# Designs tried in a protein design run: designed miniproteins, single chains. Part 24

Each design is a single chain, and the fold is of that chain. pLDDT is the mean over its residues in the fold that is shown.

## One batch from the design tools (miniprotein)

Design m859
Fold by ESMFold2-Fast:
Structure m859 (fold): chain A 107 residues (1-107)
Amino acid sequence: MAEVLKKLYGPEVAGLILSGIARTYLNQGKYEEAIKVFEELAKAVPEYASRAYTIIGEAYLKMGKYDEAIKWYEKALEIDPSNTKARKLLAEAYRKKGKVEEAEKAA
């Protein structure tokens, strides 16, 4: 799908369309579908890889999978160290993971 959109509309427009589709999946709670769309986007449009990995991290964060979210945000920052959204969300994922660990110790 991503490769077809890139051929028809170019990488920037393909990125916007796929981001829209994946955001729709995220809003519907269809996180696994959103992740698949962004993995395809990162492969077809490498210029969007850091952004795509950031959104994959957001999907894992919403699923409560904090370790996976951290891993994907770190991948986004390896590609683009200036990705301020990935840095902010990485800090949030660590904070949420710490709260879960604190709650488990209190129980």
Scores: mean pLDDT 77

Design m860
Fold by ESMFold2-Fast:
Structure m860 (fold): chain A 100 residues (1-100)
Amino acid sequence: NLEEKVKIIRENIEKNATGPPELEELFTKLAILRLTGSSPEELKEVLEEMRRELERLGASPEVLELLEEAIRQVEQGNFEDALVLAGAALSRFAREQGRV
């Protein structure tokens, strides 16, 4: 039922978001990762998707480097550090876009 709840939350954010929908989607994905204890391969896949989305949205090289480092941390088995780096990337991007 967690996946269904997350789907409902995402749909509501997409319908009522005051910021760009893509940014809301990235925060939702990060929240899912923190709640579900995702496998290393699933975590890496989501981080790669987040990097591609941020690049498409015009994120700075510094934001993209944080996500690249997060992916490297997953490959090294440092999942906590990877999530911290991903959160830092999203926070920096939100500030660069004037959204927090």
Scores: mean pLDDT 71

Design m861
Fold by ESMFold2-Fast:
Structure m861 (fold): chain A 92 residues (1-92)
Amino acid sequence: SNLKKGEELIRLGDRYEKQGRLLDATRFYTLSGVHFFQSGDYEKAIESFKRALELDPRFSGAWLNLGYAYRKLGKYKEANEYFEKAMELQMS
C-alpha cells in the first residue's frame, strides 16, 4: 500500500540522514511524502516534505508538493505561498 511504502521510505531517509547522505535522505523523504499524499494522508505527506526541506530548502519540487498537500487540506493561503516559493527557486 502507499501508506506502508511511505513509512518504509521515511525509515530509509532517516538511515541516509544519519550517514550524512543528505541528497539521498532528501529524495527518500520527498518520495515518502508523495506516497502518503497518494494514500490521502496529507498530514504525513506534509511532515515528509518538510523533512526534505529541512535538509534542502532549495528543492523546488518539495515546495511544490507541500503546496499541493496544503491545497488538499483547504489551506489555500499557505498553498499559494509554497507554490510561489517553488517558482522563485526554479527561476534562481
Scores: mean pLDDT 90

Design m862
Fold by ESMFold2-Fast:
Structure m862 (fold): chain A 60 residues (1-60)
Amino acid sequence: SMEELKRELDEKRERAIKGESPLTLEEQIQMLELWARESDNPAAQAHLRKVIAEIREKLK
């Protein structure tokens, strides 16, 4: 679910802040997708989708 994904990403972010484990590119994409979906700003949504597409291209 979206709430479980958000909680999981929040925990991974906390670990990254502590220097224990950085976010992977896949986890960064998941977080950006969540932010894009939850954003009320169309310009921010468009920008986040563009960034996600660029990261996905680098992974392939």
Scores: mean pLDDT 73

Design m863
Fold by ESMFold2-Fast:
Structure m863 (fold): chain A 55 residues (1-55)
Amino acid sequence: MEEARRVLEEIARLAKEHPLTDEQLDLINEAMEAVSKGDVEKARELVERIRALLE
């Protein structure tokens, strides 16, 4: 629970620091769901996808 919460908070902070499109917000939501289900590999992949779009 704590680890998942920390990752979710990091994702939320990323969203606040950058102006995001609806597509990027959808990816963030998908990553949060993946973390909640314990699929850390999928969550990491989605976070990297979001970062690539922000860079």
Scores: mean pLDDT 71

Design m864
Fold by ESMFold2-Fast:
Structure m864 (fold): chain A 77 residues (1-77)
Amino acid sequence: SAEKRKLVAQAVGYVILAIGYELEGRYDEAAEAYERAADLYEQTGDTEAASKYYRRAAELYRKAGDLEKAAEAEARA
């Protein structure tokens, strides 16, 4: 559907944003952007992409020192 395509486009937008934050060393903002992308992929039924980006968010939360947020993201992967 058109709505599903919009959600996928938003997810891609969050991945691009996350990469930008990652390049700036802004690991918390990058992790949050990957989580938002993962949430959107989950909503569209792309569980493989959702799991991938939840794991990436967890990795970046660990880099930021946010071990609680890292554990929460890992649990959703």
Scores: mean pLDDT 89

Design m865
Fold by ESMFold2-Fast:
Structure m865 (fold): chain A 72 residues (1-72)
Amino acid sequence: HMTREGLLRVVDLAIEAVKEGDYETALNILKAALPHAPEELRPLLQKAIDSLKQGNAEEALKILETIKERLR
């Protein structure tokens, strides 16, 4: 199980990568975190991954910011 602080750091790194246009790095970060994330947040993480795979950076960022709000 990933700590709340650990997942927050992962989400921050993924947001940074998306904002820089590095979707491959963002996808790799999120995919690596998925099996270690709290069960309740895994569907949101998967949705962010799927949005990035579709090239929808705006939707992915919105989902990642939602995850950050829940981790606060």
Scores: mean pLDDT 84

Design m866
Fold by ESMFold2-Fast:
Structure m866 (fold): chain A 89 residues (1-89)
Amino acid sequence: DKQKKAEELEKKIVELMKEDENVKKLLGAINEADVNEDIEEFKKRVEEILKTGDKEKIKEALELLLEYAKLVENERLIELIELGLKLLE
């Protein structure tokens, strides 16, 4: 059930956004980069968030969003999330 899996992932992502302002900022940066294609600005925003944010929570949010992006077959979202994960090492 693709729809049920997508809904479960969205719920988990929303819960993380409510718990951590840096997770919310990260998802905003990903969404903005998806629309504007500004990869350099995206990298700068992710690096800033990583300086002040909990890396473990940020990683969890990115991994959940990656599962979602793969499920809905959004190649651009996958690329942006994998770039974010690479910046975490």
Scores: mean pLDDT 78

Design m867
Fold by ESMFold2-Fast:
Structure m867 (fold): chain A 58 residues (1-58)
Amino acid sequence: SMADAEEAARAARAAAEAALAAGDLQSVKTIERNVVRAMSRGDYRGAAALAREGAAAS
């Protein structure tokens, strides 16, 4: 779970940075909202998956 939490944080940061670099503030907000919600539930794997999916969909 600790490794999953670290991976979720890394994936979320990468996705947010990519969206911010593209100037898409709405996507940054959406990524933050979804990831924070998943993490607050203890769903770190889900949070990482959401972040990666957002980044990949770009």
Scores: mean pLDDT 70

Design m868
Fold by ESMFold2-Fast:
Structure m868 (fold): chain A 89 residues (1-89)
Amino acid sequence: SAAENAAKLIAELEKKAKEGDAEAQAALAVAYLLQGDREKAAEYAEEARRLAREEGDRVTELAAEAILYAARGDEEKARELAEEAERAL
């Protein structure tokens, strides 16, 4: 089922996130944002941004910041940051 598949993917992302994977933290933030849980989305996005910045991963840092602004309802700034992340690839 879709719910069973979503639960399995979230569990895998949670495992990687606990290992300090900034990309996994950002993916969890997106998963929570899609579920309408803006508070959890912001928490995971802030952690992803912190880890990515520490590692010098500019693309993941910008992507995490875009998710954070989306979770806060600032869709315009989220779009600008997402476009900047795509240019940094």
Scores: mean pLDDT 83

Design m869
Fold by ESMFold2-Fast:
Structure m869 (fold): chain A 59 residues (1-59)
Amino acid sequence: SDITYGNTYGHVLNLVYSGKYDEAIEVLEGSIKDARDAGDDETAKRLEELLEEVKKKQE
């Protein structure tokens, strides 16, 4: 859902701006699993795209 994605996105941005990339990745992986378990494949896909962008910033 847009609300679920927005809440996760905001939390992840705060972690990234704090230099906490590993924690941001853990939050994203957990949120992707939760979205998949709920059958919200659209939200899971959007979170997977965000996860790849966070990983690129860590590199």
Scores: mean pLDDT 82

Design m870
Fold by ESMFold2-Fast:
Structure m870 (fold): chain A 68 residues (1-68)
Amino acid sequence: SAREEAERRRELGRRARPELVERMEELVEREREAERRGDFEEEVRIGVELLELAVELTVAGEEELRRR
């Protein structure tokens, strides 16, 4: 299924780019803190960066999938 394929690509991306996973974890914690404080502008900013990193992980996973 498309969901299983997407998850497989993300898994491969996470293995290929552990530094991106670390950055995403940092951003998730920052987003939670911004939400707690009601800082919606910061939440949106972090959300955009998380989306960009998720795309980069997907690309990395697709590259790893093509190598196998």
Scores: mean pLDDT 81

Design m871
Fold by ESMFold2-Fast:
Formats: C-alpha cells, sequence, structure tokens
Structure m871 (fold): chain A 81 residues (1-81)
C-alpha cells in the first residue's frame, strides 16, 4: 500500500469512527502521507509516529483521549496491514 493510500484509508476510517474530528484529520492528509513515507524509508519508527500524531491531536486540537485512542488504533491497523 502506498503512503497516499494509507492516508486515504485513515481519512475514510476516521470519518466513520470519530466524525467530529474528520475535517481536522482530512486537513492533515498530506502530513500523514509524509509520515508513512518516512516509516517506509526507515526514517521513523511506526510506534513513535502513532504516539506523536495522537499527542498532536490531543494537545493542539483538543481531541479527547478516547477519540485519540481510536485514531491510534486505526493508524496501527493500517500500518500492520
Amino acid sequence: MSPRQMADQIVRRTTRRIPQYADQIRSRRDSITRGFGLIQRGGMDPDTFIDGIGKVFIDDMGMPQSDADQFRSIIGDIINS
């Protein structure tokens, strides 16, 4: 799966599971795509990426911990697919 396809899957799954933050996640599509590109090149650990992006959405965007946990789960499922 390409980094763009991974980002598209995240947007689709988050729109379904945490629709209240779907617009914020869609606006980050290009950044998410770049993150997956870094993982595929060995420049970033997947767990570090998942933790970091979840923290950004909690701290900077006010996403509740429960929604951030769903978001992390979606990212982990896509990385491990």
Scores: mean pLDDT 78

Design m872
Fold by ESMFold2-Fast:
Structure m872 (fold): chain A 73 residues (1-73)
Amino acid sequence: EEVAAEPSLELIKNFAENLRKVLGVDIEIEEKDGVITIRAYSPELDEERVFEAKNYAEAIKILGDLYIDLLEK
């Protein structure tokens, strides 16, 4: 039932690229050994955040949560 909505690494990288453009933060996506690492650096706050996702769906959730959190600061 979720076949058409299943996220991919390319979708995650595109989401991160859009967040970089919109928020002015540096976001790096790295996939190694089935783990997706998301690194976000905000020059305005001089703050770096690192997240690990076990799958692509979790990575998208983390990016969405990061977007909301950065909007609140």
Scores: mean pLDDT 73

Design m874
Fold by ESMFold2-Fast:
Structure m874 (fold): chain A 77 residues (1-77)
Amino acid sequence: MAREEAARLLRETAEALRTADEKTALLLVIGLAIALVGLGQPEVALRVVKEVLPLIEAGDLEGAAEKLRELAEELEE
């Protein structure tokens, strides 16, 4: 199911941010947004760009990971 796959990618990206530097985190989040569009989830991709990407650019990787987990929880319904 597309929502379940999207939630999985969001959680996997949140986990990957734990060990990433800022440059790798930025690329991971950009890749996630592109993958979400490919899964037919453009609204989720836009939320990642608007809500998560600014946190990465600010160096708040923990806040970014938390936001990704929140988005994944919303998709589980």
Scores: mean pLDDT 83

Design m875
Fold by ESMFold2-Fast:
Structure m875 (fold): chain A 70 residues (1-70)
Amino acid sequence: MKEESERLLRRAEQLAKKAIEVASSNPELARLMLEIMKQLRDKIEELGDEESARRVEELVAQVEEALREA
């Protein structure tokens, strides 16, 4: 249980970093990564790890902000 949610959180963190890096050069790819992150959030939530799910939600917000790039 704990190992699984931790693994999913680590994947979401990796995707967030990469999505932010490519947000300006390839926003389509960043959006695909964002969708995968949302799926990981849903799986973590299903596992009952509310804290890790909220952390992924914060990462999703950071990627969305990078994509808005004003």
Scores: mean pLDDT 82

Design m876
Fold by ESMFold2-Fast:
Structure m876 (fold): chain A 101 residues (1-101)
Amino acid sequence: SRKRELLLRAIALALRAIGLIIEAEKLLEEAKELEGEKAEKAIELAKEAIKKAEEALKLALKALKAEDLEEQEKLLEEAEAALEEAEKLLKEAEKLLKEAK
């Protein structure tokens, strides 16, 4: 039961991370069409968001292969933390992009 629950959580986190990467890449493309400090900062934050989302994806995929439940739970907690940081960075980038327009 618990093993199945953790596997489903790992899959959900991996999908969320992929979605964040796609959103951040779209924001990067939009920001590159704009000039100025706010657009440049939006680009930097979006790149950091991609890195954190990629880290979350890697951790979630490691959790899928973990044999030990405690290790799997720790990897999922680290993946969730990285994903939350990525979401925060992306929201800040979106705000700066809107202000640059």
Scores: mean pLDDT 88

Design m877
Fold by ESMFold2-Fast:
Structure m877 (fold): chain A 58 residues (1-58)
Amino acid sequence: SMEEDIRALLASGLSLEDIARKLVEKYPDMVGTLASLLAQLSGRPTEEVAQLFIKAAK
């Protein structure tokens, strides 16, 4: 699941920017859901996480 993938990436010690890139590669049409889930699971503001996904999608 997306949540399991996000948890695994967070546990691996990758930067949020690298996590965002890997998630966009695996789930390119789910960016809004990915940003919300990553914000919740990482404890970071949704606005910060959304900017990482905008950058990653380029």
Scores: mean pLDDT 82

Design m878
Fold by ESMFold2-Fast:
Structure m878 (fold): chain A 58 residues (1-58)
Amino acid sequence: SEEEEILKKLEEIMKKGGLSEEEIKESVETFKKDFKENKEESLEMAKLSIENAEEVLK
């Protein structure tokens, strides 16, 4: 659930940032792999990236 929420947020931010559908797909797949390898760190990094991107993309 938290993973799914973070992935959804990342996808929306990447769309707002002007990334292509292919780039968004690749980033999401990379995050899923990183999340399986280092769940705690990957979640924390993703949350920080989302917060920073939301501030920049206002």
Scores: mean pLDDT 75

Design m879
Fold by ESMFold2-Fast:
Structure m879 (fold): chain A 68 residues (1-68)
Amino acid sequence: LEEELRRLIAEAERAAAAGDRERFEELLERIRRVGRELAESLEGVEAATRYTAVELRAIGIELDLELT
């Protein structure tokens, strides 16, 4: 799951760089889904921290698209 999540984030970053909003939104939803699954598989505080980091990174990419 963590490796898949890393792959999805990299793909989302590439989609954002290319200006492909539709692809980015699809990848963002997949990142959120995999992040939730990862959070469920870990211990409480560690899971919450990991999931929050993923969400913040995804939000940062989305803001870059809106500002640039």
Scores: mean pLDDT 66

Design m880
Fold by ESMFold2-Fast:
Structure m880 (fold): chain A 70 residues (1-70)
Amino acid sequence: MEKERFERLIKNIKEGAEKMRDEDPQAAEQAEKFIERLKKNYELLEKMKQTKDYDKVAEEARKINEELRK
C-alpha cells in the first residue's frame, strides 16, 4: 500500500516532467534525475532493512539527507 503510493507519486512527477519537456527540457531532465535518485534511495533503504542492521540503515539515511539538503 505505501509502496503503491510511492509509485503513484513517482508516476505523477514523471508525467509532470514530460509535460515540461516541450517548454523547458532542462527542468524536465532535472525532474527525471530527481525521480531516479528517489527510487534508488527507496530501494537502498528497503534492502538495508532486510539486513536487520539498523545502525547501517541510520547512517545511510543520514548520508541521503545530507545530499538532498545540498
Scores: mean pLDDT 70

Design m881
Fold by ESMFold2-Fast:
Structure m881 (fold): chain A 56 residues (1-56)
Amino acid sequence: MSMEENLEKLRELAETSPNPGVRAAAGLAVKLLEEGKMSAEEAEKAIKNLERLEKS
């Protein structure tokens, strides 16, 4: 996914996830991605991990 797509997905998880742990982790990932401290690949992996955790 593009960097913009990763940001939008992580923001959506941070705002709308029913799991407070997923919201907190997604919010941190958004901050790191915006600060350039996270690569697009790391963001994609984080999204997959958070979606898996939310589904469980």
Scores: mean pLDDT 80

Design m882
Fold by ESMFold2-Fast:
Structure m882 (fold): chain A 75 residues (1-75)
Amino acid sequence: SLEELRAKAREYIAGLAPHPEEAQRLSDLLDRARTGTEAYTIYQLAKAALFAKDDPEKVREYVDTAERAVDAINA
């Protein structure tokens, strides 16, 4: 469900505490998400960012990708 995807995405975003700017960007993106497709996209990219959390460049790339993907869905 959309609710379950939001909850799991928020859990991954909380794990990004060492990257506060990127965590905030994903949190803001998730708060604006209106569809399951948007939430699922953010969930997947937040998960990828968390598993790459020791690489700041990759974390930034995953957040940039999430923002661009959500923008494309809403275009």
Scores: mean pLDDT 86

Design m883
Fold by ESMFold2-Fast:
Structure m883 (fold): chain A 65 residues (1-65)
Amino acid sequence: MEEIEREMAELAERLLELAEEYFKAGDLEKAFYALIAAEMVAGFASEETRERLRELKKKLEEALK
């Protein structure tokens, strides 16, 4: 289980980085989908990663209104 937990945490971090890059590039739709995917696997992610997810979600919600 430890291997899977680590892989899921790393995947959440990678998906968050991808979402942040799409957001900076102005591709809000791709950023939103990457963020949702990151949230789905964030159960084993670090507190720092989860905090970054919350911050990006607020920025995306503001941009997509």
Scores: mean pLDDT 80

Design m884
Fold by ESMFold2-Fast:
Structure m884 (fold): chain A 56 residues (1-56)
Amino acid sequence: SDEEELEKLKEELERLGVRLYLQGKTELAAQVGEWAKTLTTIEEAKEAIKKVREQL
């Protein structure tokens, strides 16, 4: 369950990274793509999503 929740949050980060890339925020998009691959906890993923959404 926690693993499935983390996977869904990482998938959301990947989608947000694509949106940032299309807006020309290429450095932030690359960082978010890295977070989508490397983050291991639900809490870290939720915080990353919150920070990214503030910049969209």
Scores: mean pLDDT 84

Design m885
Fold by ESMFold2-Fast:
Structure m885 (fold): chain A 59 residues (1-59)
Amino acid sequence: DFLEEVKRRIAEARLGLAEEAYKKGNYDLAIQYFKDAIELGDDEIRERAEKLLEEVKKK
């Protein structure tokens, strides 16, 4: 499905932006991007984003 592929690519981009924000200490921005990745991503992207989001919330 073309739409699912597009959503997956956007989710991957959001995940990358979230990881960058997390490394810079911009936790609010990281949380926002992780949530975007969870909403748009496939099962693999969602699982990874959820684990990283839990790490951010512990800070």
Scores: mean pLDDT 81

Design m886
Fold by ESMFold2-Fast:
Structure m886 (fold): chain A 88 residues (1-88)
Amino acid sequence: SEEEELLEKLKEAIEKGDIEEVKKLIGELLEMVFEELKKRGLEHLLPKAVEVLLGNIEKLLKAVGREDLLPEVKETIESKLKELLSKL
């Protein structure tokens, strides 16, 4: 539910080309995934969960015709994943 709401906001930010909002929402999505995995004792699955999320975001970018944002989205996800992994 909360993840679906964030993905909806992410789609709107992508459609508007609001890169700063896109980066913020990606950070919030990864924090949410990380906290959910921590609650379940599944922190070791974070890299796999992020890989799946990146695939979903790539599909969203293609659906809205903003594949031009993929490199920046990928770098944002990779940077945030590295930050979160440093907390394990």
Scores: mean pLDDT 84

Design m887
Fold by ESMFold2-Fast:
Structure m887 (fold): chain A 60 residues (1-60)
Amino acid sequence: PLERAREVGRLIAREMGLSDEEIDRVAETAQRTALESGGDVPAAARKAYEEALRIKERRA
């Protein structure tokens, strides 16, 4: 579940047009969320999307 969450986070960040560094950070957020939730990949995906959206909103 941790590896799957990391990959889902990476895919979400890539689809949203983030940089490689930002993709890694979103993937780490997804993996941490899955670890803390006992392997809840849907929760990790939602958290990854929220983080990616936050990063993208910072772009003027």
Scores: mean pLDDT 80

Design m888
Fold by ESMFold2-Fast:
Structure m888 (fold): chain A 67 residues (1-67)
Amino acid sequence: HMEEIEKLEKEVKEYEERFKQGDREATINLAKAYKKLADIYESLGKTEEAQRYRNKAEEYYKKAAEL
């Protein structure tokens, strides 16, 4: 649903701002939000977009471990 994507996009923006401040918890939540976006795009058949979001989720999980 479009509403779910809009909610996740707002969460991503909020958590990105908190990530820039060194917030580990927000960075983990950012990774989770990207994973949810990947799952939604995969269910819509948008495999390339889903892969980009999966890569973002993995990236932010690694960044969270460094905080």
Scores: mean pLDDT 85

Design m889
Fold by ESMFold2-Fast:
Structure m889 (fold): chain A 98 residues (1-98)
Amino acid sequence: MEELVELAIEAAKKQSDPLEKRNLIVALGVKLLRDGASPEEVREAVTRIAKAVGLESQADEIFEAAQRLVRAAETSPEAKKLVDEQIKKFDKLVEEVK
């Protein structure tokens, strides 16, 4: 998780638009929750990245958005496909900073 968080911080810093930064952090939260990280671990990771890119005030909202997306994907195969597409976009952005 630590290496992924550091790469996500670098990827988020390269985004000039605060909305793109936020969307990237939401995608990380979704990915970590789906990979079985605890809500507490994910909240800590989201907060750390939000602080690093100047979005600290939005950290709780970002974490809540990630949880809602994961819950939607649990009850709908269609929602899961949309979440999978969001994670693939996140993975490409992270790969660009390796």
Scores: mean pLDDT 82

Design m890
Fold by ESMFold2-Fast:
Structure m890 (fold): chain A 64 residues (1-64)
Amino acid sequence: MRPDEKEILIAFADMLAALAKRYSKNKELIEKVEELRDKARTGSLEETQKAVEEMIKLMKEEDK
């Protein structure tokens, strides 16, 4: 696997967390997104990908 794939996903997770903090009014969403961002940084590539997917799902549901 290419190391850059995980770095890109971590950067994307950081961006998603920043967007949630800036534009969301939901404290629970922000907290969950922050937790998932931390998981993305500490886990394997598969865990990082799963964390990013969960972040997107949470943000999409709140953006309705």
Scores: mean pLDDT 76

Design m891
Fold by ESMFold2-Fast:
Structure m891 (fold): chain A 73 residues (1-73)
Amino acid sequence: SMRAEADKYTELGEEALKKKDYEKAIEYFQRALELDPDHARAQENLAAAYTAMGDLEKAKEYFAKARAIRAAA
């Protein structure tokens, strides 16, 4: 299913974050969101990747998106 594929891409992105490969992590999380735009965990992980890279504006945007998704439940 598309949801299971989004989860797998999110896991691949998390492994890339552990390796500090932030560009690859972002690509995986973006692919997860292409499959499931409401994937809060992928939005949170994008915010974490941007925080690690020092892009606090993008980090804030993705944390806000994740918060909105979780609040809508």
Scores: mean pLDDT 84

Design m892
Fold by ESMFold2-Fast:
Structure m892 (fold): chain A 69 residues (1-69)
Amino acid sequence: MSKELLEEMIEILEKEIEELEKTDPELAKKYRKILEGVKNGELPESKLIDILTDIGIILLEEGVKKVTE
């Protein structure tokens, strides 16, 4: 992964985690720790893709729940 792509993914993740924090602050904190680990080089960059996928699914579920009460 290039530095530019990594930086872009981190920015997207930070924005999505901020939104998640409003509904599930505990889960958001967990994902932030993983993001920090990737930034520090302690975790592989592939973890960013996994988190993006998981957050995307959660946000879709929250969107449906918000419409249905």
Scores: mean pLDDT 71

Design m895
Fold by ESMFold2-Fast:
Structure m895 (fold): chain A 67 residues (1-67)
Amino acid sequence: MDPEALLDETLARVRRTGSPEVAARAERLAEAGRRHVAANEAMDPELAQLGAEFVVGLIEREVAEAL
């Protein structure tokens, strides 16, 4: 999955299952991830992918900590 689609899919899942507070934090993290992808994908697609995966991990931690 491309990095942007990965971030969007993760956000959609959190919005479906998380509280509004967790969804808001996930949205801010995903926006930071999208900026990282946009800055890096043309020069270093691997770094862009790793950055998106790292942000997904942060979002998953926010969900786990809220439970």
Scores: mean pLDDT 79

Design m896
Fold by ESMFold2-Fast:
Structure m896 (fold): chain A 99 residues (1-99)
Amino acid sequence: SLFTTQAGLYTALGRYYLKQGKYDEAIKYFEKAIELDPENAIAHLVLGEAYLKKGDYEKAIEYFEKAISIYPDNQRARKLLAEAYEKLGETEKAEEVKK
């Protein structure tokens, strides 16, 4: 659909800014992608990555959990969720995510 195509474009723009270290700009575009396609696991994953790189570990966890809720077999989301828990010192939760 048109909305899914636009969500893909916003996700691509967000990834571009993420690569440039422009985390707030990346977050803006990933949020637009999610607004158009709330079940876009990739958009939730990369939004979590942007928050992780920004040092906002609680927000990163929130979005990685959403990505996993959409696609439970998302190995990258689980790995990054464990990393975010480790950054907060929540070692037991990090191990639980790895299963």
Scores: mean pLDDT 86

